# Ledger of designs, part 53: designed miniproteins, single chains

Each design is a single chain, and the fold is of that chain. pLDDT is the mean over its residues in the fold that is shown.

## One batch from the design tools (miniprotein)

Design m1826
Fold by ESMFold2-Fast:
Structure m1826 (fold): chain A 91 residues (1-91)
Amino acid sequence: SAVVETAIATLERRGEPLLVEAVRLAQQGRYDEAVALAKRAIDEGASVYSVDELARALKELGAYDALQQLLDYAKERGHDEIAQVIEDILK
C-alpha cells in the first residue's frame, strides 16, 4: 500500500524507529506488539505528526482495534493532541 509505504518512509526520515517498527509489525498482523511499541513511542515523546502517520497506516491496514487502543491510551495519559488526531482518523 502506498499509504503504508509513505508512512514508513516519513517515520524513518523523522527518526521514529519505534513507530517504523510498529507499522512493520502491523503489516504482519502483529497488532498487540505494534500497539505496545506505539504506546512506548508516545511516552518517549513522539510528535503528534509522527503518530498521525502511524494512525493513517493502521487505518489503511484495517487495524481499527489497534487505533481504538491507542486513542484510549492517549486520552488516559493526557496526550490530547494525539488523541484528537487518532479520533479524526477513525471517522
Scores: mean pLDDT 91

Design m1827
Fold by ESMFold2-Fast:
Order: sequence, then structure tokens, then C-alpha cells
Structure m1827 (fold): chain A 98 residues (1-98)
Amino acid sequence: VEEQIDEALRLLDEAGLADSPAYREVAKAGSYYRQGKLEEAVKEFEKAADLLSQTGTPEALRAASIVYRAAASIYRQLGNEKKAEEFEKRADELEKQA
């Protein structure tokens, strides 16, 4: 999850999106995750991924894919395998569109 957060933030910075709402939500989700606030972290990751999907650039879609995979990992930590699987499928679809 931390590696995925760092990768998503780096990709967004390289894409010129470091001042975007999506970047702020990924950073906030990472902060919640480091505090052990897993439920809050996944909500912010979901919000970030939705914003990035709406942006629609290849870089934004790739970042959204990474963010959905981070959220899937957290849902597994919470014992919610169904949500984890759903988010990995969303990540795969976005990666194909990127």
C-alpha cells in the first residue's frame, strides 16, 4: 500500500497534477493509512480514483488504477475480499484504457 501510494503520487506529479484535488485525496488517504485508519483511507482512495477516472488522461487513468489496487489491499486487510476483488477488476479495466 505505501509503495502504491508513493507510485501514484510520483506519477501524478510527473503528469503536472500535484496541485489537483485527486493528488490531495491520495496524500490524505496515505496519511490515514499510516495512522491505522483503514476505513477512512479507503474512502479517500475511492474519491481520488473517481476524480482521476473523470480526468481521463492516460496518466490519470494509470494513477487511478494504482489507487484502486491500494484500496483493494486495504479491503483485504479489513477482511472484505469481495470489495478487494471488485477494485482489482476496476484497476485492470482502467489500465487497459490508459
Scores: mean pLDDT 82

Design m1828
Fold by ESMFold2-Fast:
Structure m1828 (fold): chain A 55 residues (1-55)
Amino acid sequence: IIHTDEQVEEIALIHYEKGDLEKVKAIIRKLVKEGRIETARRIAEKLGLDLEEIL
């Protein structure tokens, strides 16, 4: 499923609010693998996560 950057950010926030941190990290890693590094960085910063520690 292809999501816009805003949709992916919203999905990550929903998982974060549920306490599913592993799912949030998986989303961020997938974005980096797909070359969507700026979106991954923005999500990590917004949620207070260190991108370097996730990768």
Scores: mean pLDDT 79

Design m1829
Fold by ESMFold2-Fast:
Structure m1829 (fold): chain A 62 residues (1-62)
Amino acid sequence: SMEEMEKRAEEQAEKAREVFEKDPALARALMAHYLGLDPRTAEELYEAVKEAVLAKLLAEAE
C-alpha cells in the first residue's frame, strides 16, 4: 500500500508537472517568488504537493 501510494503520488505529480514543465523557468520563478524557497527545495515541495501548489500558482499568475 505504501508503494502504491508513492506510485500514485508520482503519477499525479508527473501529470501536473507536464503542464508547467512547458515553461520550467516560469514555474520555478513563481515558486521561488510566492513560496520564498530555493529552487531545489521548491522542486521537492512541488513534487510532494504539486496539484495544490500548481492551482495556487496559476491563480496568482493571473
Scores: mean pLDDT 61

Design m1830
Fold by ESMFold2-Fast:
Structure m1830 (fold): chain A 62 residues (1-62)
Amino acid sequence: SLIKVTSRETGAQFLVDTDTLEITALSDDPELGLKKGDKVSLDELLELSADWALKKSEELKK
């Protein structure tokens, strides 16, 4: 089935296919480096999220 989710950071929307675990960006998400129409797997999304979290943690060292 397909579900829509919204990013808390940017308000960007995503379409998640729970059968294939494919995620389609419905708008640009600069936090994750995604563009409208981009398709990523759940694994790729987790990798992007981890990279974002790591970059965010660098700010805590200031």
Scores: mean pLDDT 73

Design m1831
Fold by ESMFold2-Fast:
Structure m1831 (fold): chain A 75 residues (1-75)
Amino acid sequence: DAKKKEDAELAKKKLLEAGASERLAEAVAQGIYEGLSIEEIKELLKNVAKDGEEARIAVEGLAEAEAEIIERERE
């Protein structure tokens, strides 16, 4: 699904811009592409992040991506 791919790419970009590792950004993007919920993505973040700082950065990047996705859905 093209929309899921776009949402996944946006999340990956936002996580990388926030300072998350490529591994974590790819894992989150893959989860979004597979249709995982935000709660499932947060659980994945805890398991894939190397430490609490990376997890915090990734949550911030994910929140920015989610806000942009929600704005697009309201169009």
Scores: mean pLDDT 77

Design m1832
Fold by ESMFold2-Fast:
Structure m1832 (fold): chain A 57 residues (1-57)
Amino acid sequence: NAALKERLEAELRARGVSADRAEQAAEAIARAYERGALEESDLAAAVDVVATHYTSR
């Protein structure tokens, strides 16, 4: 799902995640959602967790 991946990547970058990390994380989250491992309600929480992990040293 290219549209979901692009949206998640943009949200992660807006939160200060580097381009490379944002792409990898967005792909992983989108893939988990497509497989049914995550629901739509979990997407915001997944973005928050990833952004916190890569922006908190």
Scores: mean pLDDT 79

Design m1833
Fold by ESMFold2-Fast:
Structure m1833 (fold): chain A 61 residues (1-61)
Amino acid sequence: VSEEKKKELEEFTKEAYEKALKAFNGNERVARQMALKDGIEYGKSIGVSEEEARKIAEEAL
């Protein structure tokens, strides 16, 4: 995975986590699960494999 794609996915996942925290009234467990799901799907949409997208999203949180 290119460094640029990795950085884009990391930033997307962090933004998804903040959005989920707000939506779920600060529930970090639920927010983390939602952000991981959104990060993996976004990673796949930009050409990252599901396995790599999961690793990057997990490291971002």
Scores: mean pLDDT 84

Design m1834
Fold by ESMFold2-Fast:
Structure m1834 (fold): chain A 100 residues (1-100)
Amino acid sequence: SLSSIDERELKETLARMVAGVFKSNPKPLETPLTPTEILGLYEWAKEYDPELYEAIEEAMKRHGLTKEDLYNADTDPEAREKAERAGKEIQRAYNELVSK
């Protein structure tokens, strides 16, 4: 859900921290992304990799995964399953880009 500015800022801060890791150490992902990692990679790709950003958006839409689902994945099993499916697809796209 879209809530207060404080909650949004906290989530954005966590996403930025994850994005910083991807920026400083780009390497193939060995496991599917968590919801927080998907959010972080999405924010990183928005600034640095338009192709990956578009792939992430398409994967999320294909699996019916919304940003709200990413925030609720710890409590919503359906959101978690969508994130796992989208995360696996995003993992493959990222690994192809890093490998080439």
Scores: mean pLDDT 74

Design m1835
Fold by ESMFold2-Fast:
Structure m1835 (fold): chain A 87 residues (1-87)
Amino acid sequence: AMEEREKKSERIDEVIFRALNQPELLEEYKKLKKEDPAAYTLKVSEFERSLIRNREEGLALMEILQDFVENGDEEAAEKRIRELLAR
């Protein structure tokens, strides 16, 4: 339900920010989530969209994140995201 959805969203955000090697940005977003959840949701969505140049990249990112949600392998997910963004 909503709690599980929120938990998955948080883990996805953490993997993306770690793949970009920006732990400070992750801290800022965690703070924003507590202070203004609506602004947090908008900023995360805008940030994620900025990483995707086209539909093919969007589908590839979705597959990486789905695999991460299923297996919990952060290292593999981070590596795949970095490879995707280097194209």
Scores: mean pLDDT 67

Design m1836
Fold by ESMFold2-Fast:
Structure m1836 (fold): chain A 71 residues (1-71)
Amino acid sequence: MDQHVAQASTALGRGDYETALAHAQQALKEGGPHNSEALYLLAGAHRGLGDEESAAHYLALGKQAVEEYGN
C-alpha cells in the first residue's frame, strides 16, 4: 500500500501501539474504507492498547473487506 502501512506495522512490532494506530488510520484514509491491510493493523493496534471491542470490530471489517473486495 504505502509508507503508513509500513510505519504502522513497524510500530506494532515495537509495541508502540499509539503510533501504530495513528499510521493505520492514515493508511485506511488513503487506501479507502475496505483496505484489509489497514483494517488488520487497526485491529492489532487496538488489541495492544487493551481495546478488545475495537480490535474485534476492525478484525471483522478486515475479513469482510477481503471477502467482498479481494484486498
Scores: mean pLDDT 82

Design m1837
Fold by ESMFold2-Fast:
Structure m1837 (fold): chain A 95 residues (1-95)
Amino acid sequence: IEEILREGERARAELEAMVARLKAAGKTSLTPEELREAGRLLGVAAAAEVLELAVKSGDFSLLERARADVEAADLPEEFKEAFLETLERGLEALR
């Protein structure tokens, strides 16, 4: 589980670095490639945060609710894939 939480921390750091680079370059919009990468990083970070909350609170129903919400939401494919894969790996690590 700690490995997945560290992966989420790295994803957040990469996303922050990406935002900082875009601001420094004076960009007002993301390219499709930048948007896909941002979606992937956000998915990993979000899944890791939900896993951390579930572990700290002891409320593992948060994981099933998050999965259902993400699956039903109209979110980018890269976000959904990264989120669901990270969440599943976390669930496996908790077992």
Scores: mean pLDDT 78

Design m1838
Fold by ESMFold2-Fast:
Structure m1838 (fold): chain A 78 residues (1-78)
Amino acid sequence: LTELADEIARRMAGYSPRQRAEAVGAAMRAAGYPQETVDFVQRLVESGRIDTYGAANVIAEAIALGGEKARKAFEEAV
């Protein structure tokens, strides 16, 4: 999980807050999270309350839950 989060954080290093929110939302939706939960987390990411490492950890957990579908959604989001 930690190694995956580090890889995701490196990929997102140049992302804007909006791009990070899009990536988090795509991965979470693909992993089957409720839309209300996705919307809430996306707002925290876009506002900067969840930083790049926090966003990377959310994406890593979504990939752990949703597998390849969540990874593809993350990769295609931006």
Scores: mean pLDDT 85

Design m1839
Fold by ESMFold2-Fast:
Structure m1839 (fold): chain A 69 residues (1-69)
Amino acid sequence: SRAVELAYRAELERAEAELRRIAAEKGLAAATQWVEDQFGVALPVPADLEALLARYRELMEANMRAAGH
């Protein structure tokens, strides 16, 4: 539904802002750990923040598909 799409985009935007904040304040490893905690997955520290953001989007889309959205 449109409401689900809007909620998903809002959550994605908030999470991307939080990831950028964590990476700036605490480094890429800390930002990677935040993603691990959010999804219950183990991740290697990526090459850069953009790779981590791309991985976060993939995990969010996979969760949306799994939830039947």
Scores: mean pLDDT 81

Design m1840
Fold by ESMFold2-Fast:
Structure m1840 (fold): chain A 84 residues (1-84)
Amino acid sequence: MKKEEELKKLVEETAELIRRAAAAVAAGDWAAAEAYAAEAQKKFEEAVKLVKENPELAPLFKELMEEKVRPALEALRAAAEAAA
């Protein structure tokens, strides 16, 4: 796979896991939310490592984080605020 395609996949998997964590928080399943958040952290670290080893990917990584991860994190924050 091209490195850009690998980065897109890692960021998309990170965002999907964050969305699953948000759904678990909304359902009151904090154990599942923590498990999904841990897997999202692992995928994010793999994406960061890929960017550090391939600095030319940094602009794409920033774009993907804003487009895919930020809305997922906003959904997680909203679910946590509603649960409080």
Scores: mean pLDDT 85

Design m1841
Fold by ESMFold2-Fast:
Structure m1841 (fold): chain A 87 residues (1-87)
Amino acid sequence: MKYSEEEFNLDVARALFEIEVAVELLYLQHHKEKVSPEEFRKRVEEIAERIAEENGVDYKFLSDIEVELEDGYVKSVKADVEFTPKK
C-alpha cells in the first residue's frame, strides 16, 4: 500500500476537523453559551476552510451541516466533510 504525502495531508485534515469541531462544541457546552444554528454552522465552515488552507487541500460538505439544539444550547452537530487534493 502506497501512503503518499497527499494522502497523509488528507487524513490529517480530516482528523483535525473532527477534533476542532468537537472542542468547539465542548467549549460552548461548558460555558453554557447560546449560539444560533446558523452561527454554529458558520463556525464549522470556518474550521473546515482554515484546516484545508493550512494543510494544502480542498474541501466540500457532502450534506447540510445539522445542528441539534436543546433549550437553545447546541447539543450535537453532524457535518459530513470531504477533503480532496488541491489541483
Scores: mean pLDDT 81

Design m1842
Fold by ESMFold2-Fast:
Structure m1842 (fold): chain A 73 residues (1-73)
Amino acid sequence: MTPVRVIETKVSLPETMERLIVGSAKAAGWKVEVIADSEDGVSEFRITEKDGNIVEVRVDRVSKTMRIVEYES
């Protein structure tokens, strides 16, 4: 899939941000898949919206950074 939007930002509380993102997606009834959960402190999630749009979120707990990539199906 071709990315339609890429957002990169710093996060002060990466573990809290992961919980908020996953919790919000589940509350919306979207599908959440864990793509990576590394002992190096990197988590990656694929979120599929009801319309089939895909959002991939990568959180790096060591660098305290987050990347969001949006794809349209």
Scores: mean pLDDT 77

Design m1843
Fold by ESMFold2-Fast:
Structure m1843 (fold): chain A 59 residues (1-59)
Amino acid sequence: RGERIAELAREMSALGRRFAAEQRAKDPDSHAGNEDGAAQARLLKETKPLADEMNDLMA
């Protein structure tokens, strides 16, 4: 249980980091303004199944 939860948390964290790096690479001129709302919603949608699985494991 704990191992799976920790792994899922790590995976989501890694996804967020990689996503941020990709955004920086694509928009070097946009140092801090990339419509966080839209980007965050997209990332959340992609990590939704991972978060749902983690919640089930913790329940």
Scores: mean pLDDT 68

Design m1844
Fold by ESMFold2-Fast:
Structure m1844 (fold): chain A 90 residues (1-90)
Amino acid sequence: GSSPEEKELLEIETEASSRYLGLATKYVMALKQGDLEAARQALEELAKTLEEAAKKLKEFAKKTGSKKAKELAENFEKAAKEAREEAEAL
């Protein structure tokens, strides 16, 4: 069965992925409609969501020693930076 630590990691990943997909969809739809302000807002919310998930993953990695959580945190921080750069370019 899943350990409490495995459940915590899965919950962080699942919440982040769900929010990411919703915001990425909003971003694409805003671009399709030519709504650059809505697109920028979606990217800013996406960046914030990824930054919050990265923070939780870093805390989890520090607590558990999980290399997977550390790598995911680094990937989410990179994705957040890219989303902010895209928002600034709009």
Scores: mean pLDDT 87

Design m1845
Fold by ESMFold2-Fast:
Structure m1845 (fold): chain A 73 residues (1-73)
Amino acid sequence: SEMERLRRRIEEDADAGMAAIFGASGAIETEATGPAVGRRQAEALRRFGERVPAGRGAAEEGVRRVEEIIRRM
């Protein structure tokens, strides 16, 4: 039904938003603390994206940002 579709969309949007917040937080921690923390953040974000398909795109973007920060260190 339309209501069930709307509920699923809201949940998927929430999952994607959570992944984006985790990615942003991981980038900040990586810049503040260094590459070892960044590698752990990227690994956690990859695992989140594997378990939460709706958040996968945002998680992959977060991993890319963390890896770019590490590359510049």
Scores: mean pLDDT 80

Design m1846
Fold by ESMFold2-Fast:
Structure m1846 (fold): chain A 98 residues (1-98)
Amino acid sequence: AVPLGYYIFSQTLPKEKAKKAGEGFYYLSLGKQALKRGDYETAIKYFEKAAKYFEEAGVFSLAARAYDNLAIAYEKLGDTQKASEARKKAEEFRKKAE
């Protein structure tokens, strides 16, 4: 189910940015499903797409969330360097959200 907060959020954005945020949520959902299956490489691909769409939508708090999930996927693959870089990106976007 789509959370009520998403409907309120999507109604406050210009139509173009709302569409990009929707794409971000779509890829975030696919990435989370891939993580649950242990398909970490596919999860990485989808979380990168989610982050890009949330960045383009100007929703930096959701871009940060996508980078947090990207870091988890890299950690599961044992790529600690890329996991660290993704966490730094998440913190940068959290600062932009403030």
Scores: mean pLDDT 83

Design m1847
Fold by ESMFold2-Fast:
Structure m1847 (fold): chain A 113 residues (1-113)
Amino acid sequence: MEKMKELVRKAYELYKKAAELLGMKSKPHVAAVGAELLRIGSELDGWSDEEMAERMGVSPKQLREALKLIREGNKLLKPVIDAFQQAVANAPSQEEAQRIWEEWRKFINEAEK
């Protein structure tokens, strides 16, 4: 558990740095920013890094650096998410699954501080 907490803290520090590079004030939403950039790219096929950066009000260099940090954070968070999903899937009852959800929520709340 301590190793998983360390991975979550490291991922959130990377997300925080990415949010600062993107001029964002809210740190928990940096993963959502990554998803939003993919959504915008899929809706507006052919957008360059330069056009996307202009849309966000940042330089292309800041955008590339932020995306690199988001990818690194996602890599650190993946084994934690996989372990949580496995624990929920293997829960012997709905009550046990709900306890796992509560512990996960507490864990994320601690990482955001």
Scores: mean pLDDT 69

Design m1848
Fold by ESMFold2-Fast:
Structure m1848 (fold): chain A 78 residues (1-78)
Amino acid sequence: SAMAQAQKEIAELAERLAAEMERLAREEGLSEQQRVDLLAKMSEEQAKIELELLGTEEAKEREKQTKEFNEELRRAVA
């Protein structure tokens, strides 16, 4: 079904994001602010794709919460 395909794509995106987050955590030369900004951009893009694929209220709320959390995190490391 379309929903099953969307869930599979979301799971694959989550695995790719986790791998990239681990890569960035080990990358020398990035400041904490730069690392947070890159991770925030990636997590926000993933949440946007999840919303586009699922179209659910839960996915919409997750995108909103992800943006709000990242904004607070950016301020905390500024």
Scores: mean pLDDT 77

Design m1849
Fold by ESMFold2-Fast:
Structure m1849 (fold): chain A 87 residues (1-87)
Amino acid sequence: DSERKKLLQELEGFRELVKLTSSEETYEKLIPLIEEAKEAVEKGDYEKAIELLEEIRKIAQENNDVVSEAAAKELLERVKELKEKEE
């Protein structure tokens, strides 16, 4: 599905953004979760992807990483939209 592929590209972009803009501590926490979220989306497990993105958003918020928090919120809305279309 092209929308799923687009979402995977956006998650990869988010991973690159986190590597460039986040602190080392935040980066180490977020990257594994982003990789798990990508795997969940690839498998069509949108419920797990939503859970992972909400955890990412919370971690970013707790670390005052406003850029990663905003990106996670946008991606979370995108995953929810895709889930509604496929279910």
Scores: mean pLDDT 83

Design m1850
Fold by ESMFold2-Fast:
Structure m1850 (fold): chain A 85 residues (1-85)
Amino acid sequence: SKLEEAEAYHNKGLEALNNGDYDTAEEYFKKALELYPEYADAYDVLSFIYHLKGDVKLAKEYQEKAMRIERERLEKFGTTELAEL
């Protein structure tokens, strides 16, 4: 699935990040988002990478994107699941 492929790219990005290769990590996380645009974790890690690179504004923008995706997911799934309980 596209989600499994996005997760594989995300895992490669984490490996690059752990090795201090921020540029390679950024590329893999962006590939994960290309496959799965709702991947909040990838936005969170990209926010962290941009913070490490000193791009505080871009770090904040990616953090806000992650928060929006997580909020929308909770609003859709939390409300629907509670109605079935």
Scores: mean pLDDT 81

Design m1851
Fold by ESMFold2-Fast:
Structure m1851 (fold): chain A 72 residues (1-72)
Amino acid sequence: GQVHQQLLQLIGQILALIGEIFDLEREIERLRSNEDLSDPAVQARIRELEARIAALQAQRDALLAQMAALPL
């Protein structure tokens, strides 16, 4: 039914966002392990990645709220 199709679409979108968040978190860990953390350019890159993760988490949470609102 329509609700089932909406649920599958939302799950797909949520999984894609989770994957992107995971990839960005791994890039932050790479920077922390391999770069000079006292370098302002490295600090700026980490802050940019953290801001992108926060935006993607907000999108994920909005989709989770939409999924929770579907009639089961």
Scores: mean pLDDT 87

Design m1852
Fold by ESMFold2-Fast:
Structure m1852 (fold): chain A 65 residues (1-65)
Amino acid sequence: MTSLVSQALTLMSASLFGEVGVEVFDDGSGIEVEVEHPTDENKEVLLQAALDMLKTGKGKKVVIK
């Protein structure tokens, strides 16, 4: 299915802390997810969770700032 990535982004931001910034970049080769301004503690959790769930869908990259 192709909606998995879209659902992953929505669930990820809501499931972790309900208020995290997630951006998706689509340049034609795939989808890259970039997280901005996560909480000081969820920075590591976001990276691991996003990589795990996006890897199942079609995530290529996760960036935390």
Scores: mean pLDDT 50

Design m1853
Fold by ESMFold2-Fast:
Structure m1853 (fold): chain A 80 residues (1-80)
Amino acid sequence: ELERLLEESRRILREAGEEEAVETEDDKTLIFRAALILARRGEVERARRLLEEALRLGLISEEELEGALEHIDRVAEAVR
């Protein structure tokens, strides 16, 4: 589960040209960055699911989830 989530996040970052972040960032940061990339691409529901899975696996707190969800909503509004 966790390894799959992290690999998906790294793939999203590589596709966005953020290869350096893949090598240097913590697991939590990789997931947040991947969710923001998905939100910028208009894939808001996928970004929400990624963050919810991170909470379920204990990688982020409920407070961090709420903050991240608010951020991706704002990003999605800007792309609209």
Scores: mean pLDDT 77

Design m1854
Fold by ESMFold2-Fast:
Structure m1854 (fold): chain A 76 residues (1-76)
Amino acid sequence: DTALAERVRRLGEAAREAIQEALEKYPDVKSARATLELVSDDEFRLRVEVESDNPKTAEEARRFIEQRLREALAAA
């Protein structure tokens, strides 16, 4: 319980940092969000959504955020 709560907290922090960095790095991105769904105690489903007028920039920002979150999941 406590360990799971700490893991979720750290993943939330990583998501906020990744989104903030992506918004600063990719000026064509209007917004981004990440959703983490707990499938089991050790398994999360990750969804990253990016809004941009440039599909290539949206794809790059989405991959950037997804990569940061996958690294956080592996380290947690």
Scores: mean pLDDT 76

Design m1855
Fold by ESMFold2-Fast:
Structure m1855 (fold): chain A 89 residues (1-89)
Amino acid sequence: SPKIVKALQEALERIRERVVEEFPHRFDNREVALRMGLFQLWQRLTDPAEQERFIKIVDEVIEEVSEEYKLSEEEKEKIRKTIRNIIGI
């Protein structure tokens, strides 16, 4: 569905932005970091507390984007699963 694809793209972009802003000390260049895949961002967070915060950011963004795009619970879970698969968790 085009709606789910747009919601997924928005979620991926918003997660990148929040992660980069919250953990600037993990990235040498902000502009480069904002173009990284979520797997690359996840690999830069070696502290368990930072990893836990990354997962919370993912969940927060999925909730926000699901409300904005009026996603069903099934569509929301599909996006969550896709994002977790991209991260490798």
Scores: mean pLDDT 86

Design m1856
Fold by ESMFold2-Fast:
Structure m1856 (fold): chain A 79 residues (1-79)
Amino acid sequence: DGLDVVIRALEEAVKEVARRLEEQGDVETARKVREAGKRIVEGMRAGDQEGLLEGARELREAGVLEEVEELVGRRVREA
């Protein structure tokens, strides 16, 4: 299922970005990134476009949306 591949890629990308932020001492932004990622995954599974877009906005405000998108695209292509 293509959706499951994308969800797994997103979960791994979010985990990687949050861990890097935690290692840099930005624990608060890491927490927000993990929460945003969870919101996107829940939105994708439920067909909730508003929840998905809100999570994406939160990643953009944290300054990591492009990094997450790049990591997801790379993982999906390599799957």
Scores: mean pLDDT 86

Design m1857
Fold by ESMFold2-Fast:
Structure m1857 (fold): chain A 76 residues (1-76)
Amino acid sequence: SEEEKREEVRKRLLAEIDRALAEGLLSPPLAEAAREVLDLLENESDPERLQAGLEELDARYREAGEAQEARLAAAA
């Protein structure tokens, strides 16, 4: 079912994000975005809101990554 598939994807994403945060490999902006994704996955049950929120956070992840690259280039 779609519900079962969504739960499986949600659990996988939760595990991956938790692991990334635990390893301390994320820059502060990416760690903040990761925590927001965790909060959204844990607390939002409306599939449409969840999808919209994940798309917004995915965009923020890309932007944070670009900012991190720019910061590292400026610090070199």
Scores: mean pLDDT 69

Design m1858
Fold by ESMFold2-Fast:
Structure m1858 (fold): chain A 111 residues (1-111)
Amino acid sequence: MHLFDLAVELAKAGKTSEATFLFQQGVSSLVANGDYESLIAALERAAKEVKEVDPGFAGRLYYELGKAYEKLGDYESAIKYYEEALKLFEEMGATESAEEVRKKIEELKKK
């Protein structure tokens, strides 16, 4: 939890690279422990807090939420969060990231 809170504060301070690094450390720790409930809760809170101040970082967080739900087999929630990430990446002009996410959504809808 501490790493996600610090990452949010760094993102709010405009230190996106540092925020991303600490965020990835927090994700790796929770994934290694199999604690997907805590991971999802932390990601949802962090994404909500940074969405208006750092939409690029928020898009990254929604992408990780999509991956977490996909890992759990909840494809409906995965698609929902990938669509949020797609919207934010498109708003930011992150064309390559947007295309990658769109392909994931298309693949998950083909079942």
Scores: mean pLDDT 81

Design m1859
Fold by ESMFold2-Fast:
Structure m1859 (fold): chain A 65 residues (1-65)
Amino acid sequence: MEKVEEALSSLPEEVKKKVLEALESSETGEEAREKLGEIFKDVKLTPEEAAAIAEALNEFELAKR
C-alpha cells in the first residue's frame, strides 16, 4: 500500500500505526471508515492530520475497487 503509507508519512508514529492497523485489517473501504471513526471518535485531529487520514482512506478504497 505504497500510496497509503506516503499519505500517512507526515503523521506522528502512534497515529500512523493505528491508521495502518485499521486499514490492513479491513476488507472494504466502508469497514475501514467505520474502524477509523471509532479510533478517532474522541480525538481532536488537526486539519493536516485529518487530511492525511482522508487521503490514505481514499487510496485504500481505490486499491479495493
Scores: mean pLDDT 75

Design m1860
Fold by ESMFold2-Fast:
Structure m1860 (fold): chain A 103 residues (1-103)
Amino acid sequence: VLEQIERAVKEGKEDEAFFLATLAALDYAQRGDVEGLKKLIELAEKNGLYSTAARIYLVLGRYYAKQGKLEEAKSWYEKAIEMATKAGNERLKKRAQEELEKL
């Protein structure tokens, strides 16, 4: 899946890269693959895909919140807010803020 996301980025297909990265993040979270999520974040940030990075951080925050690890969840939601702000994505920023407030 990472190879397909990198291809979409190289081809300038940002919407496709965003969609594929979101699906990969949900799959990694379902499997408890935190390292997969972190690699996906690194790929997104390296390529300036800040909306994508924000969404993956949001998925990681939700994963830790479900485990009862509220301090870790808070840290990841704060990263999601930071990335959403860099992207100018007000909707995603608000969603991350709401998830943080629910902790």
Scores: mean pLDDT 82

